# Ledger of designs, part 106: designed miniproteins, single chains, continued (5)

Each design is a single chain, and the fold is of that chain. pLDDT is the mean over its residues in the fold that is shown.

## One batch from the design tools (miniprotein)

Design m19676
Fold by ESMFold2-Fast:
Parts: sequence; C-alpha cells; structure tokens
Structure m19676 (fold): chain A 98 residues (1-98)
Amino acid sequence: MSKHKEVATITGPVYTLIIYEDEENVVLEIRETEPGGKTIKTLIYERSSFRGKSILEIAELYKEGKFEEARKAVLRYVADELLRIAREIGDETAPEVE
C-alpha cells in the first residue's frame, strides 16, 4: 500500500495549504503557517473526480513555477464547473438550483 504522497505545499502568511495524493484520493489540508501550526480543515476528493483532477493540475503547475498556466487552469476549472451546473439544470430532472 502506497502512503500519501505530498504533491505541493502553498505557504501563505496565516495558512499553509498542503496537497496530498494516494491511489484513490486527493487530500487538501489547511494548517496554520506558524511552527507547530494546527490543522484547521481537511478536504478529501476522489482522485478521478473533476475536483480532484483540477486540484492536482493546479498544484503541479504551481510547484513547477508555471504561475500563468496555474491561473489558466483555475479559470478553466471555474468555467467547467459552471458548465456542469448548466447541464444539471438543462436535464430537467435535477433539483432547482439558484
């Protein structure tokens, strides 16, 4: 069994985001940046999900210093999420979405 592999660490002034992956999941951990900082929140996404794939793509581009490509990936993620919501509305069987 493979242990969780760290993909990227994004250090902010107050919070640090740590992105892990395993064979099935992408884990986003939010910690305090200070030494010995506490974990504030952990989010788990399926690696094969659209959200999991988008987070991994953005993390890899950021890690490689490709900040412009990372920004484009974020914009693509937002556009694709809006398209997903539009498709669910267009199906007429989905619950009413505001």
Scores: mean pLDDT 66

Design m19677
Fold by ESMFold2-Fast:
Structure m19677 (fold): chain A 91 residues (1-91)
Amino acid sequence: MTAKEALEKAIEAIEKKDYAKAAAYLQEAIDEAGPNEDLAEAAKLAREAAEKGEASPEEQAQIFKNIAKAAKSLGYEELAKKAEALAKEYA
């Protein structure tokens, strides 16, 4: 799986409130793209949401913000735009 595909699947998983899958896909994105602080933070937040079984709207917004920053830094402009829009919707 490419980093872009992993990020797309992570966004879908968060929208479905499947934080365990979201955390797994974010880790796969890190494994493919290399070290990225925004991806590491998004993966951490998704793991915490998975462990407690839920995420507040503010927590979901923060995960999307970190995905958007990572996608933008990796050149995935449309994916960054989608994640930014979702972050605003959940904030």
Scores: mean pLDDT 86

Design m19678
Fold by ESMFold2-Fast:
Structure m19678 (fold): chain A 75 residues (1-75)
Amino acid sequence: APAPSDEELAAEAAATAVELAEWYRSQGLLRVGDRFTVTLRHRLPDGRIAVATATVEVTEDGVRVLDVRLEHLPA
């Protein structure tokens, strides 16, 4: 399979952060106004590590994505 693109890795981190924040909110572990961060690490075929970090905020209407960062660490 081809390696995931930077866009795909960023989208995965954002989706994961939203899903986890919604679950934690349903368990009473997060409240409106709280921020939650997820970091995903993927080893690429060339030996580099892609690090995608998504930050979300819990609102009255659901969870919103505030920021997504993607970094590549050397092999």
Scores: mean pLDDT 84

Design m19679
Fold by ESMFold2-Fast:
Structure m19679 (fold): chain A 92 residues (1-92)
Amino acid sequence: MEDILQEAEMTMIAIRAIVAARYKDAEGAAEAARRALELLESLERASPATLQSARAVAEAALRAAEASEDEEAARAAREAAEELREKVREIE
């Protein structure tokens, strides 16, 4: 039961991150990456599907950072994405 809820929440965060990347919204992508990290930190056990969606969030945030002309927003998105990436690696 808990796995379905965490997977649904992380999937929604991943969709938001992908949309942010498509619109070059580095601030939105950074927020999505921070939300994903917060979710992972709140879980005693992350399912493989949750971790896969979290990786998608990090990848989307990195793409948004690369596409952004706002250096400060790009930095925030990159930092949030790298923190999320490290957390996923730690749980694996």
Scores: mean pLDDT 85

Design m19680
Fold by ESMFold2-Fast:
Structure m19680 (fold): chain A 110 residues (1-110)
Amino acid sequence: EEIRKLIEEAYEKGILTPEMKKLLLEILEKFEKADIKEQEELIKELAKLVQAISEGERVELNNPLLQQLLDLALKLPEEVRKELIKLLSEIIQLMVEEIVKKKNEELAKK
């Protein structure tokens, strides 16, 4: 729910296009249905996505939804890309917290 609210707020602020919003909501749905190992793999791919956007570099991602999101993100103005990076970083942090809760661990590992 918290991640969904962030995505909707980012769309209202003009950070996300309709296509990007749809991709992020699909990624969130896949994360919610995934087991812990699949969730950890998705977080690693999201981290690669954030690095690629930060560097302005097109990289090959294993997840086709993330690949589409990267291709769209690289077309955005620099200012919008910076806001998208902040959004994606916050989403990653919330996803890590969800995994930690599932593992019943008090501390998230870096």
Scores: mean pLDDT 82

Design m19681
Fold by ESMFold2-Fast:
Structure m19681 (fold): chain A 67 residues (1-67)
Amino acid sequence: MEEARALLAELEEQLKAELRQAIREFGVENAEKAMERLLGNLAKFGEAGREVEAELRALFEEEVAKL
């Protein structure tokens, strides 16, 4: 359990960086579609997955609002 949460935390930081880059390189719509596909997989991790989802959605909205 704890190891999975630690891996999710590392994955979250990596995904945040990739999301920022994807928005700039591939555009908002393509980045959003990629994020939604990934978030669907995170639902399998329960509450830990929901925390990562909330962080990624908040980052996406914040970055899009700056465009």
Scores: mean pLDDT 75

Design m19682
Fold by ESMFold2-Fast:
Structure m19682 (fold): chain A 64 residues (1-64)
Amino acid sequence: ALTQLQAANEVQQLAAEFQLSQDLTNLAIEMVNDLRSQSYYQGLLSQAPPAFVERLLKIQQQLR
């Protein structure tokens, strides 16, 4: 299982691979560590590439 710090580091690296903006990167880090309503993260989910979202959800599952 990943720690929250390890998950944040993995998301930061993943965001760099997909060349995401810092705002979207920050939302992705927040989403994997703090599962609030899906509507809060809709901007990330609509703008990020599907491959990024799939890998992001895998990181999130490793925290559970």
Scores: mean pLDDT 72

Design m19683
Fold by ESMFold2-Fast:
Structure m19683 (fold): chain A 68 residues (1-68)
Amino acid sequence: SAEEKAKETAQRIARRGESNMLAQKAIDYAREGNFEEAEKLIQEAKSDKVGADTGDIAEAVLEKLKAE
């Protein structure tokens, strides 16, 4: 139903937003050279089981940490 699809979409957006916030903060710390805090945020995102894409986001952040 349309209502069920709307609920699923809203939940996915919320979870993605939370995961993106943690990933963005980790990137910011990495850019400052604070890799210890960046790694803590990545682990926190994984531990919280926040959103479906948390693993992909964490991997992208890790690649950024290694490249920059």
Scores: mean pLDDT 67

Design m19684
Fold by ESMFold2-Fast:
Structure m19684 (fold): chain A 77 residues (1-77)
Amino acid sequence: MKLYLTTATVPGITEEKAKALVEAAEAQPGVLGAAVDLETEKAYVLAESGEAGRAALLAAAKQVGLTPVDIEVREIL
């Protein structure tokens, strides 16, 4: 199985919004996991496809009222 890591900067993310973003991303189809680094304001989504990971990150960020920038998708397996 191929794995894809989607990363983005989410300016203005707080601890509460990070938790909500992770929960929202993990609820999306094809997502295996999500994490946020508060120090760098970066969000990470691990998914079964690059399309699923990017879609999940965008949906989760929208749900918490934030706009992700510098979105990158990388195949890691």
Scores: mean pLDDT 86

Design m19685
Fold by ESMFold2-Fast:
Structure m19685 (fold): chain A 80 residues (1-80)
Amino acid sequence: AEEEIKELEEKGLEAFKRAMELLAAGAPYEEILPPLEEALRYTEKVLELEAELGRLDPEEAAAAFAAYRAAAEAYLKAAA
C-alpha cells in the first residue's frame, strides 16, 4: 500500500512537471491537458488510497482533490 502510494505520487509529480514545463514553454492547450489530466488521476488515486488506509477522512480527501483540481484549472486559465 505505501509503496503503491509512493509510486503513484512520483508518477503524478512527473506528469504535473511535464504539464508545467509545456505551459511555461507556451505549448497549446491540447499538449498541456493530457499530462495535467494524468497528474490529476494519480492525485485522485493517492487520496483515495490514503482515505482507505484511514490516513485521511474521505471528506478531507475529496476536498483536497477538489482544491488541487481547482488550482490546476486556475493555473491553466491564467496561462491561456
Scores: mean pLDDT 75

Design m19686
Fold by ESMFold2-Fast:
Structure m19686 (fold): chain A 70 residues (1-70)
Amino acid sequence: SIEEKLEQLKELKKQTLEAKTVEEAMKYLKQFEELVEEMDEKNLFTPEDREEVKELHDEMLEKLFELEEE
């Protein structure tokens, strides 16, 4: 279901934020982006879902940039 996929995206965000290396964070970010692409191809997102997914993605990117600067 869409709800289960959204929970999976939230878990991938959590794993990214807990990552200790750029490589680990990039791994989870890639999995997140691949899942989002699959869901978008199936037209599963409401406008509200798209907003939530964007917020999750932005947080993951911020973590990646923090790791790259250290």
Scores: mean pLDDT 81

Design m19687
Fold by ESMFold2-Fast:
Structure m19687 (fold): chain A 91 residues (1-91)
Amino acid sequence: MEDEELLKRMIEAGADRVTALLTVADNLEQKANFYEKNGDLEKAIELYEKAIRYYEEAVRLAQGTDPELAAIAQERIEKFKKKLEELKSKL
């Protein structure tokens, strides 16, 4: 999948894994927002769920090295979980 390929390419290019995971998650968030705005709720839900998974991996890795970054990623996870409840209630 393109998101996994982007992650692999960033790590191979010398990006740290946390930064790479957050970049992929941010790209998925942007795509999810686009589909939500266009009324494609099923696609938006899929992309938000993917973004949450990448943010969760970033939180787990960042907890020992960058707790502030982990906290920011956790806030994003909570925000998107609430958004998923809203979107799923409309299906």
Scores: mean pLDDT 82

Design m19688
Fold by ESMFold2-Fast:
Structure m19688 (fold): chain A 117 residues (1-117)
Amino acid sequence: SATSLLKAAEFIADEVGFERKVTVSDLRTALASIASGVPVYSEKEAKPGEYGRYFLEILQELSLKQIAEIVDELGARKFLVELTLLLLSIREGRRVKYEEVEEKVEKIVKKAMAIYS
């Protein structure tokens, strides 16, 4: 559900030491990264030449409920991995790759999946 997705996202933010509250905009950015195949950090940080920015523009109108429905279709694990990498990347001020943080991401996502399910 939309509520379960938001709770899972808030759990991930806490586990990665994210300094602000996660927003629906962060969820849209993670979804845009999946849709484009190119990671984006935020609407403000997305560069005009990045494919993710194009997808973010079309996803900007999606409600939390619609995002949750798309996440269910894509597979919750894939989305929660991308969200975890996004929040880590924003925190570090650079793109964090899965290979750099695989064990940490998998541990966080396993627990987040239990919250979402």
Scores: mean pLDDT 79

Design m19689
Fold by ESMFold2-Fast:
Structure m19689 (fold): chain A 81 residues (1-81)
Amino acid sequence: SGAPEPETITLTGVSTDASDVVEIKGIPVVIDGVLSKGPASLDITTKGGETVTLGAGGYIVSVNGVQVATVGANLGDKLVL
């Protein structure tokens, strides 16, 4: 009972020298590549086997195919799912 606890994912919108690490409900996930404003849909697989999808309409965030958050197309925005 109670409201769902939010998941946190941090998107930098830039390439890193190592795989980016984000956290979803305390589960570390690795992003390998570049997150940029207005990319084509990009699927990111978590270590738990979940798929996080970023859409070209800004940051449309889906977990296992279910849309959980949307954010304007600003680079470096922090998303809470």
Scores: mean pLDDT 44

Design m19690
Fold by ESMFold2-Fast:
Structure m19690 (fold): chain A 93 residues (1-93)
Amino acid sequence: PRREPSEEELKKARELAEEAWKKHPEDVFEAMEEAARRGVEAGLSPESILYAMDLVVDKYIEKMKEELDKMTPEQQKAVEEYLKKREELEKNK
């Protein structure tokens, strides 16, 4: 179902995304759910709702990318060990 949303729908999606992240600036999941819920209530197409959610996620990814760049080698190793432990637990089922 490929249908490009209208410019009017995209403007509403941007407004909903801004409202959502203003309401939940610290929690990307809450912001995404708020944007999706408001989009559904406003009768936006699924594509416009996804666009609003993507806008919220992009803002948080940019912020997280800056935080990752400031991570110490020790913190990066801790993340790597965590991922390795998860994989081992999945293998040893």
Scores: mean pLDDT 72

Design m19691
Fold by ESMFold2-Fast:
Structure m19691 (fold): chain A 96 residues (1-96)
Amino acid sequence: SELNRAQEALYKEYLKQIAEKAGIKSSNPLAAGEFLHLLAQGNVEPLGSYYREAEKQPLDKTPELTAAYHALKPYADQIEDPEIKKMFEKAKEVSE
């Protein structure tokens, strides 16, 4: 669905930025961000703390983040995943 595609786009852009803000230099920033997210959920340190500290930083306003935000905005009331909802609110702060 368009909703699922828009949620996936925001999720990918968010995690890429978190990996960058955590200081992880990777040829695959999305995979790095997903890995850090899993470590944070499992309380595996010190990388779990890198994810949590990176999440405290504002997102960077990029064309990709702005596009993902605007694609998801019409469906904002249909977002059920609390994690995606949090990502959406953070994207809104820098896109508006």
Scores: mean pLDDT 86

Design m19692
Fold by ESMFold2-Fast:
Structure m19692 (fold): chain A 56 residues (1-56)
Amino acid sequence: MSAKEIVDEVKAKLDALPEVTDSVVASLGTAGALRAPSEEQMEVLREIEEYAKEIM
């Protein structure tokens, strides 16, 4: 549930700022890796990556 809400919000922001997509995805990936993210957090990152592919 939380992951879906975050993905929807991120999609809205990325749709407004498509050029920043790669930077946002990279930043989130780095933060997650450093903290050993939960499975739910990893799902959010994958959804963001899929969204990036769709808008590019």
Scores: mean pLDDT 59

Design m19693
Fold by ESMFold2-Fast:
Structure m19693 (fold): chain A 93 residues (1-93)
Amino acid sequence: AKEEILKLAEKLAEEAGLSEEERGAVEAFANQAVDYVEAAEKDPSSAQKEKAAIEKGAEALKKYMEKSKNAEGVKKIADAVKEAAIAAIDAIE
């Protein structure tokens, strides 16, 4: 599941033709989302908190890159990574 989230982010970034800066921001968020999934796996009682952190991280990424060349691509990838990470947490219960 965790490797799938990272591979999803990389594949979508390549398909969207993201710049190195945009790819770096997307990869940072994908790694953070994976960390939240892992935290929920270790402590299922934290699932709601970790999902909220993932949602907040996606919104922060979208805002940070709102003026970048491929901002619309970054927004779609942020939402896709968020949905995949939240689905992974929901699958624990």
Scores: mean pLDDT 86

Design m19694
Fold by ESMFold2-Fast:
Structure m19694 (fold): chain A 89 residues (1-89)
Amino acid sequence: SMREQLIQNQINLFVRIAEGILESTITESEKKGESKKKILEKAEKKFQEVLEEFKALARQMGYSDDEIKKLEERLEKKKKEILEKYLKK
């Protein structure tokens, strides 16, 4: 449906924004010479803040519980990919 395509495009945008925020958070923490543990803690904390803000915004935009769950699953998957990629370096 047109709604499904619109929601999917919006979720893709949320995921791209979250990716940029997480990558920026990791890079800035690395530039400060912070430990790997501290970098991961900061990235996880920033992700939880972004996740809750995006879920709240999606609710205000009229997303159903199922659509919010899809948003959360996409964001959690992207976080895992970014953190696993960082850990392999």
Scores: mean pLDDT 90

Design m19695
Fold by ESMFold2-Fast:
Structure m19695 (fold): chain A 92 residues (1-92)
Amino acid sequence: METVTEKEVEGAIEELKKLMEELGIPEEDKKLVVEWVRSQLGKPWEKVEEELAEIHERAGKKLEEIGPVESFTVDERTRAQLLAMAEKAREK
């Protein structure tokens, strides 16, 4: 099983910082997203995929409380996922 490398973590952080800036994510939540990504260093990718599935499920449930998932833009769905990731990092 391949594990998350430092290069993959740094690359993901760089891309996520750009995306979070474009989506107007608050600075406190940006820090939590970065912490979550860094906490994946050395973990098996299978474990990371399980945590991402939980984050996506959490974001989907929050969106469903507002309206049908198909009524939201890609940006709105991505923003909800990033906020759910920040929430999961906060729950350590």
Scores: mean pLDDT 78

Design m19696
Fold by ESMFold2-Fast:
Structure m19696 (fold): chain A 77 residues (1-77)
Amino acid sequence: LQTDQEILAVIREGGDRVERLIREGAPLSEVERVVEEMYERIKEILKATLSPEEQEQRLEELEKAKKELIEWARKQL
């Protein structure tokens, strides 16, 4: 519950920053930096709250989502 709220807050904040950068025509490298910062924060939350088995699965899903977001942003720029 608390963990999900924290993750959603990070996603909203990071999403707003990514949208702003894309709208301003920022380089992909700046978008990638913001995405990396966002996902590192989510990874820290997951590692602090989940069991090792749950962490492994969620971290794999997180890495996949990160790659998909970066590819999506690349297509927008």
Scores: mean pLDDT 78

Design m19697
Fold by ESMFold2-Fast:
Structure m19697 (fold): chain A 56 residues (1-56)
Amino acid sequence: SETVLRVAQHDLGLTPEQLEEVLSLTDVEEAARLIQRLTGLSPEQALSAARALLSS
């Protein structure tokens, strides 16, 4: 949803380009690893973020 995407940009500090890259991934685990690399979040936090983003 639009709300999830806005939260991701604000809370995770992702650029629009980085957000698009994450959203292009179909594998939640792969998206979580990318988020972890870009943001420095814990594996658990990155996985939660990936699930939220890929379900929108």
Scores: mean pLDDT 74

Design m19698
Fold by ESMFold2-Fast:
Structure m19698 (fold): chain A 98 residues (1-98)
Amino acid sequence: MEDILKQLQKLLEEVQKKLLENRRAEGTRISDRVAEAQKELDEEAQKRIDELKTKSDYLASIDPEKAKEFYEKGKNEIDEERQRRLAEVTRQARAEAA
């Protein structure tokens, strides 16, 4: 028997089942875990950049060229560390799902 109401009910149950599975899991999908880790890493990187800027501003009062070089080098190091840590989280999340 095909009726639209029965098909809609089945689709609703499938959606509810996925929501229940998501709530039962102490971690969500790989994409959700990676997205959350990315947010945390972005916040940590921003804090480090703020500290780097404070030091660079101090150096700029003495030597503007060295201050610029110091800031660029530090920013590159922060970005490289962030990329490395995000890759590690992604690798661990994929290993857990396999």
Scores: mean pLDDT 77

Design m19699
Fold by ESMFold2-Fast:
Structure m19699 (fold): chain A 67 residues (1-67)
Amino acid sequence: SIDELAEEIKERLKGFDRTLVGFEFAVEALKRGFSEKEIIDALKRYFGLSEKEAELLVKMAKLHLEL
């Protein structure tokens, strides 16, 4: 589930900046086929990002993956 992925990434990258950890989560979630809406909701819930920050982060992750 996306919730399990968020907890996994937070634990693996503990001590890193929240935005950097959120970016890595967004990249992995996109690779696993989660929807943009699910990823935005998880970024807000687990990483404390605003709607606007989460949307920007997903856009950056898509560019990184050439999607």
Scores: mean pLDDT 87

Design m19700
Fold by ESMFold2-Fast:
Structure m19700 (fold): chain A 95 residues (1-95)
Amino acid sequence: SESARAAIEKAREYVKQAEELAKKTEEAGKTKGVKEAEQLYNRTKSYAQSAIFYAKTAKEVDPSLTPEAEELIKRAEEILKRAKEALEEAKKKEA
């Protein structure tokens, strides 16, 4: 359906934004410190959670999109985990 395709397109864009922000979170944790990394992590989390929401919505509306939706969910979860690990590593270095 058009609605399901639009949801997948939004999920893809949000995954892309989350991935870019996760890279910035890792860099900020290494070069700027915990506060900057935390702000970037919060943005990464917002985009990743939005991607998961839209991907889940898409597969519920159109089950034929389940493989693509599941791939986007996994990517968003991996991005979120990576960004969280980067933030925790930054906190550990400043402790």
Scores: mean pLDDT 88

Design m19701
Fold by ESMFold2-Fast:
Structure m19701 (fold): chain A 68 residues (1-68)
Amino acid sequence: DSLEKAIKWFKAVNEALKKAEELASKMEGAEISVEVEGDIVTVTVKGPDGTYEITADGLTGEVTVEKK
């Protein structure tokens, strides 16, 4: 069902965006960029203390956070 898949994707993306907002709020001057590639959304939070990459997989609902 296309609607159920869309809801799952939206939940994963919303979780990734919330994590990015929390990380950005802890870093002054943080920059947020969002890249959408089909079912995968990558949110990058770049600040003076480091760079975080948050990946949301809309097919699996998995959200991962990596510090670079």
Scores: mean pLDDT 80

Design m19702
Fold by ESMFold2-Fast:
Order: sequence, then structure tokens, then C-alpha cells
Structure m19702 (fold): chain A 94 residues (1-94)
Amino acid sequence: KSAEEIFEQLEMLVALVVGTLLDKGTPENIAAARELQALALEAARAMEAGDWESTLRLLDRILELLRQIAARDPSLQPLLDHAEELRREFAAAV
């Protein structure tokens, strides 16, 4: 897979998590969803600029937030596991 294809899969996964958090509708989930959306937008901009270091840093921040979310809601653990795998694949592709 290309770095671009892996990044698209990460974006789709983050969008799925955001949708799930907003559907659950707690103040903590809404705040986390908004933070994920902001980080994803920054990562997309870094990716478009070819700034791999900033993209990787922002992906690591997204993963840290996903770990906090999964710790509160273990049903999201499989999505976190997939995101961590995609992050490793992305690092190997750039």
C-alpha cells in the first residue's frame, strides 16, 4: 500500500470513531470527537504538504487520544488496534 492509501484508511477509521463518539453523545465523547477532528485536519494538511515528520507526530497524538477513549470504552479497542497497525504501516511507507 502507498503512504497515501494508508493515510486514507486512517482518516476513515478516525471518522468512524468520531461518528461513534458523537452518537453516544456524552460531553467527554463530544469533546474527544472534536479534538480528533481537529488533529485529523492538521494531519491531512501536513500530509498534503509532504511534511512526514509533522504527519507522524499528529498521528501519534491521535493514537494517544484513541488510547484514552478506548480505556473508557473497551468496545473501541479493535478500532484502536487497527489504527496502531495502520500507523506502523504508514511509518514503513514513508
Scores: mean pLDDT 87

Design m19703
Fold by ESMFold2-Fast:
Parts: structure tokens; sequence; C-alpha cells
Structure m19703 (fold): chain A 66 residues (1-66)
């Protein structure tokens, strides 16, 4: 389950990386991974893909506003 979450995070980060600095990429990856781990620990692994999408879309909008 966590390995699957890491793959989804890597895919989301690959799409955002051209719009973000290396430090922003690492910070966002850590945030998404921490959130995914918390959801899995709570038995809510089914919400992991949606939570990644919400955060990634928010960052994409922020980057586009630059």
Amino acid sequence: MLEEAEKLIDEAMAKLAPQLSDEEVETLRKQLLTQAKSLIDLGKEHLVPESIEIVANAKAREAAAR
C-alpha cells in the first residue's frame, strides 16, 4: 500500500517538477508522503489518491499564478 502511494506521489511530482524548484519538489514530496502514511495508519488508504490529487492541483494553481 505505501509503495503504491509512493508511485502516485512520484507521478504527481513528475508533472509538477517543471513548475517548481528542487527544494519545493522535495518539500511537497515529503508533505504528500506524510499525509499518505497518516491516511494508511488510520485505515483510510482509499483516500490517498484523492488527497494527492487535491494537494497537487493546489500547487499547480499556485505555480501557474507566478
Scores: mean pLDDT 78

Design m19704
Fold by ESMFold2-Fast:
Structure m19704 (fold): chain A 87 residues (1-87)
Amino acid sequence: IAELIARIEAQRALLEEMYAAGVGFTVLRQIALEALEWLREALADDPEVQALVDEAERRLAKATTAEEVLRIMTETFDRIIARLRER
């Protein structure tokens, strides 16, 4: 659990750094989708996390800016971390 939380926090920090560096919407969205796919596989047995991933994918499908991608992903990561810390 601690290693999984650390990896999620690292991905959150990476997305923030990429956004600050001016990485464009298309690349940021692709990285976000890859992160969600990893979370779906890593936490396949947690239905609450699966629901959060499904919501994030739906929100990303409607996103049109890098800022929206960052907001969606940071909110999603924070909610998953909170869920894992409740264990």
Scores: mean pLDDT 84

Design m19705
Fold by ESMFold2-Fast:
Structure m19705 (fold): chain A 67 residues (1-67)
Amino acid sequence: SRAATIARSAAEKNAGHAPSEEQAAAVGALGEAGGSTEDVARVLREGGFDEKDARGAGAAIRGLVGA
């Protein structure tokens, strides 16, 4: 989906590595549903992202999925 593609690109640019397709789909769907940056960051942390990277990527995903 468009949201999953945007989520992968945003996470890679902000954290220096790409999330899995499952993670990208999950955070993309959260962004589409109006989930908070904290909700997106939580999913990324569950997938092994550090707190700083998860928050940065989460904010970017949230902004880009809504654009």
Scores: mean pLDDT 76

Design m19706
Fold by ESMFold2-Fast:
Structure m19706 (fold): chain A 58 residues (1-58)
Amino acid sequence: GVSEEELAELKKQQLDLEVQLGLLDIQIATSEEPKEELLQKREQYKQQLEEVKQKIKE
């Protein structure tokens, strides 16, 4: 399993990714940039979030 310090850092990364995803959803809604590029970035962040969640479960 991960150490207490590593677990705290992983949870911080999880929260940061969730915030970034929320901000990205707003950017997609406002259409300030090419929507396809924003959708790709959103999928990347979702994948990273799932990886962090899996590490926390160990």
Scores: mean pLDDT 77

Design m19707
Fold by ESMFold2-Fast:
Structure m19707 (fold): chain A 73 residues (1-73)
Amino acid sequence: GMTLSDPIEIEVKEGGYRLTVESPTVYAVEVFDENGNLLGRLGPGESLLIEKPGKYFLRVAGTGPFSYKIEKV
């Protein structure tokens, strides 16, 4: 099965990055900072602005393929 419980770690060196969920088959993606604070919950096609440098963690709920996009704004 898909690893739905393992967090995906991303590192942001500078603020001003947009995280976008590209997968149409996920129920939700929860975005946490390195201290475990929930920053947002994203559905398919939704995005979150990452304003601070640091480590972030994504938790994915869904059974389909997961893809995301992270771009400097």
Scores: mean pLDDT 74

Design m19708
Fold by ESMFold2-Fast:
Structure m19708 (fold): chain A 80 residues (1-80)
Amino acid sequence: SIFDEFKEEAEKILKELEKSLSDEVKEKMREMLKGLLENFENYLKEHPDWSEEEKKEVAEEALEILRESLEKFRDAELKK
């Protein structure tokens, strides 16, 4: 499914960004990812009329937003 593909790619982004972080920051990023995944799943459920192609395009945009959100969180924690 589009959601399963989105989840797989999102988990890859998390693994890339969590390198060299403390365990505390890693746990916080994992919780943040969980929330972002739940939000995207709900967003897809609100648009059942979308084609698989349209869902894929939205998923690609959502992955960029997800990456930016996780990077901003990481950078903010590293500045503390």
Scores: mean pLDDT 81

Design m19709
Fold by ESMFold2-Fast:
Structure m19709 (fold): chain A 65 residues (1-65)
Amino acid sequence: MTHDMGMIYIQLDKDASGKVKGEDLYEALLKAGFDVKREQIEKYADENGYIDNQGFGQLVQDLSS
């Protein structure tokens, strides 16, 4: 489960900047069959709507609990 989510994050972060758009991550996780809510994405996104690797880790923990 976590490995699959990590692969999605890596695929979205093509420039290896350590940030992905929250909306892109939300859609990719839903397409992969994860039960994620938009509010969970927004909670871990920065001021510009991006989720960094730390925020992604928190999101994965939230989805796994």
Scores: mean pLDDT 77

Design m19710
Fold by ESMFold2-Fast:
Structure m19710 (fold): chain A 77 residues (1-77)
Amino acid sequence: SLEEQKREAEESLRQYFLSQGYSEVAAETAARVATEKALELLTSKENLSKEELNEKLVEILEEGVKKGLELEAKLKA
């Protein structure tokens, strides 16, 4: 199901971010945000080239990391 694919993608991204040295809070938030935005993009029915899709997915990963670090900073304050 789409929900199972989302869960698997989110967990894979969380593990990836943890392997890159991010905290559990930052990794979990980054994975969740990036997965949600990526699914929105993939289901948007936009006529995107492969290059445009890849560029937007990179931006989504960067936004996810940003949100994860922002949450981590707020929790440490």
Scores: mean pLDDT 83

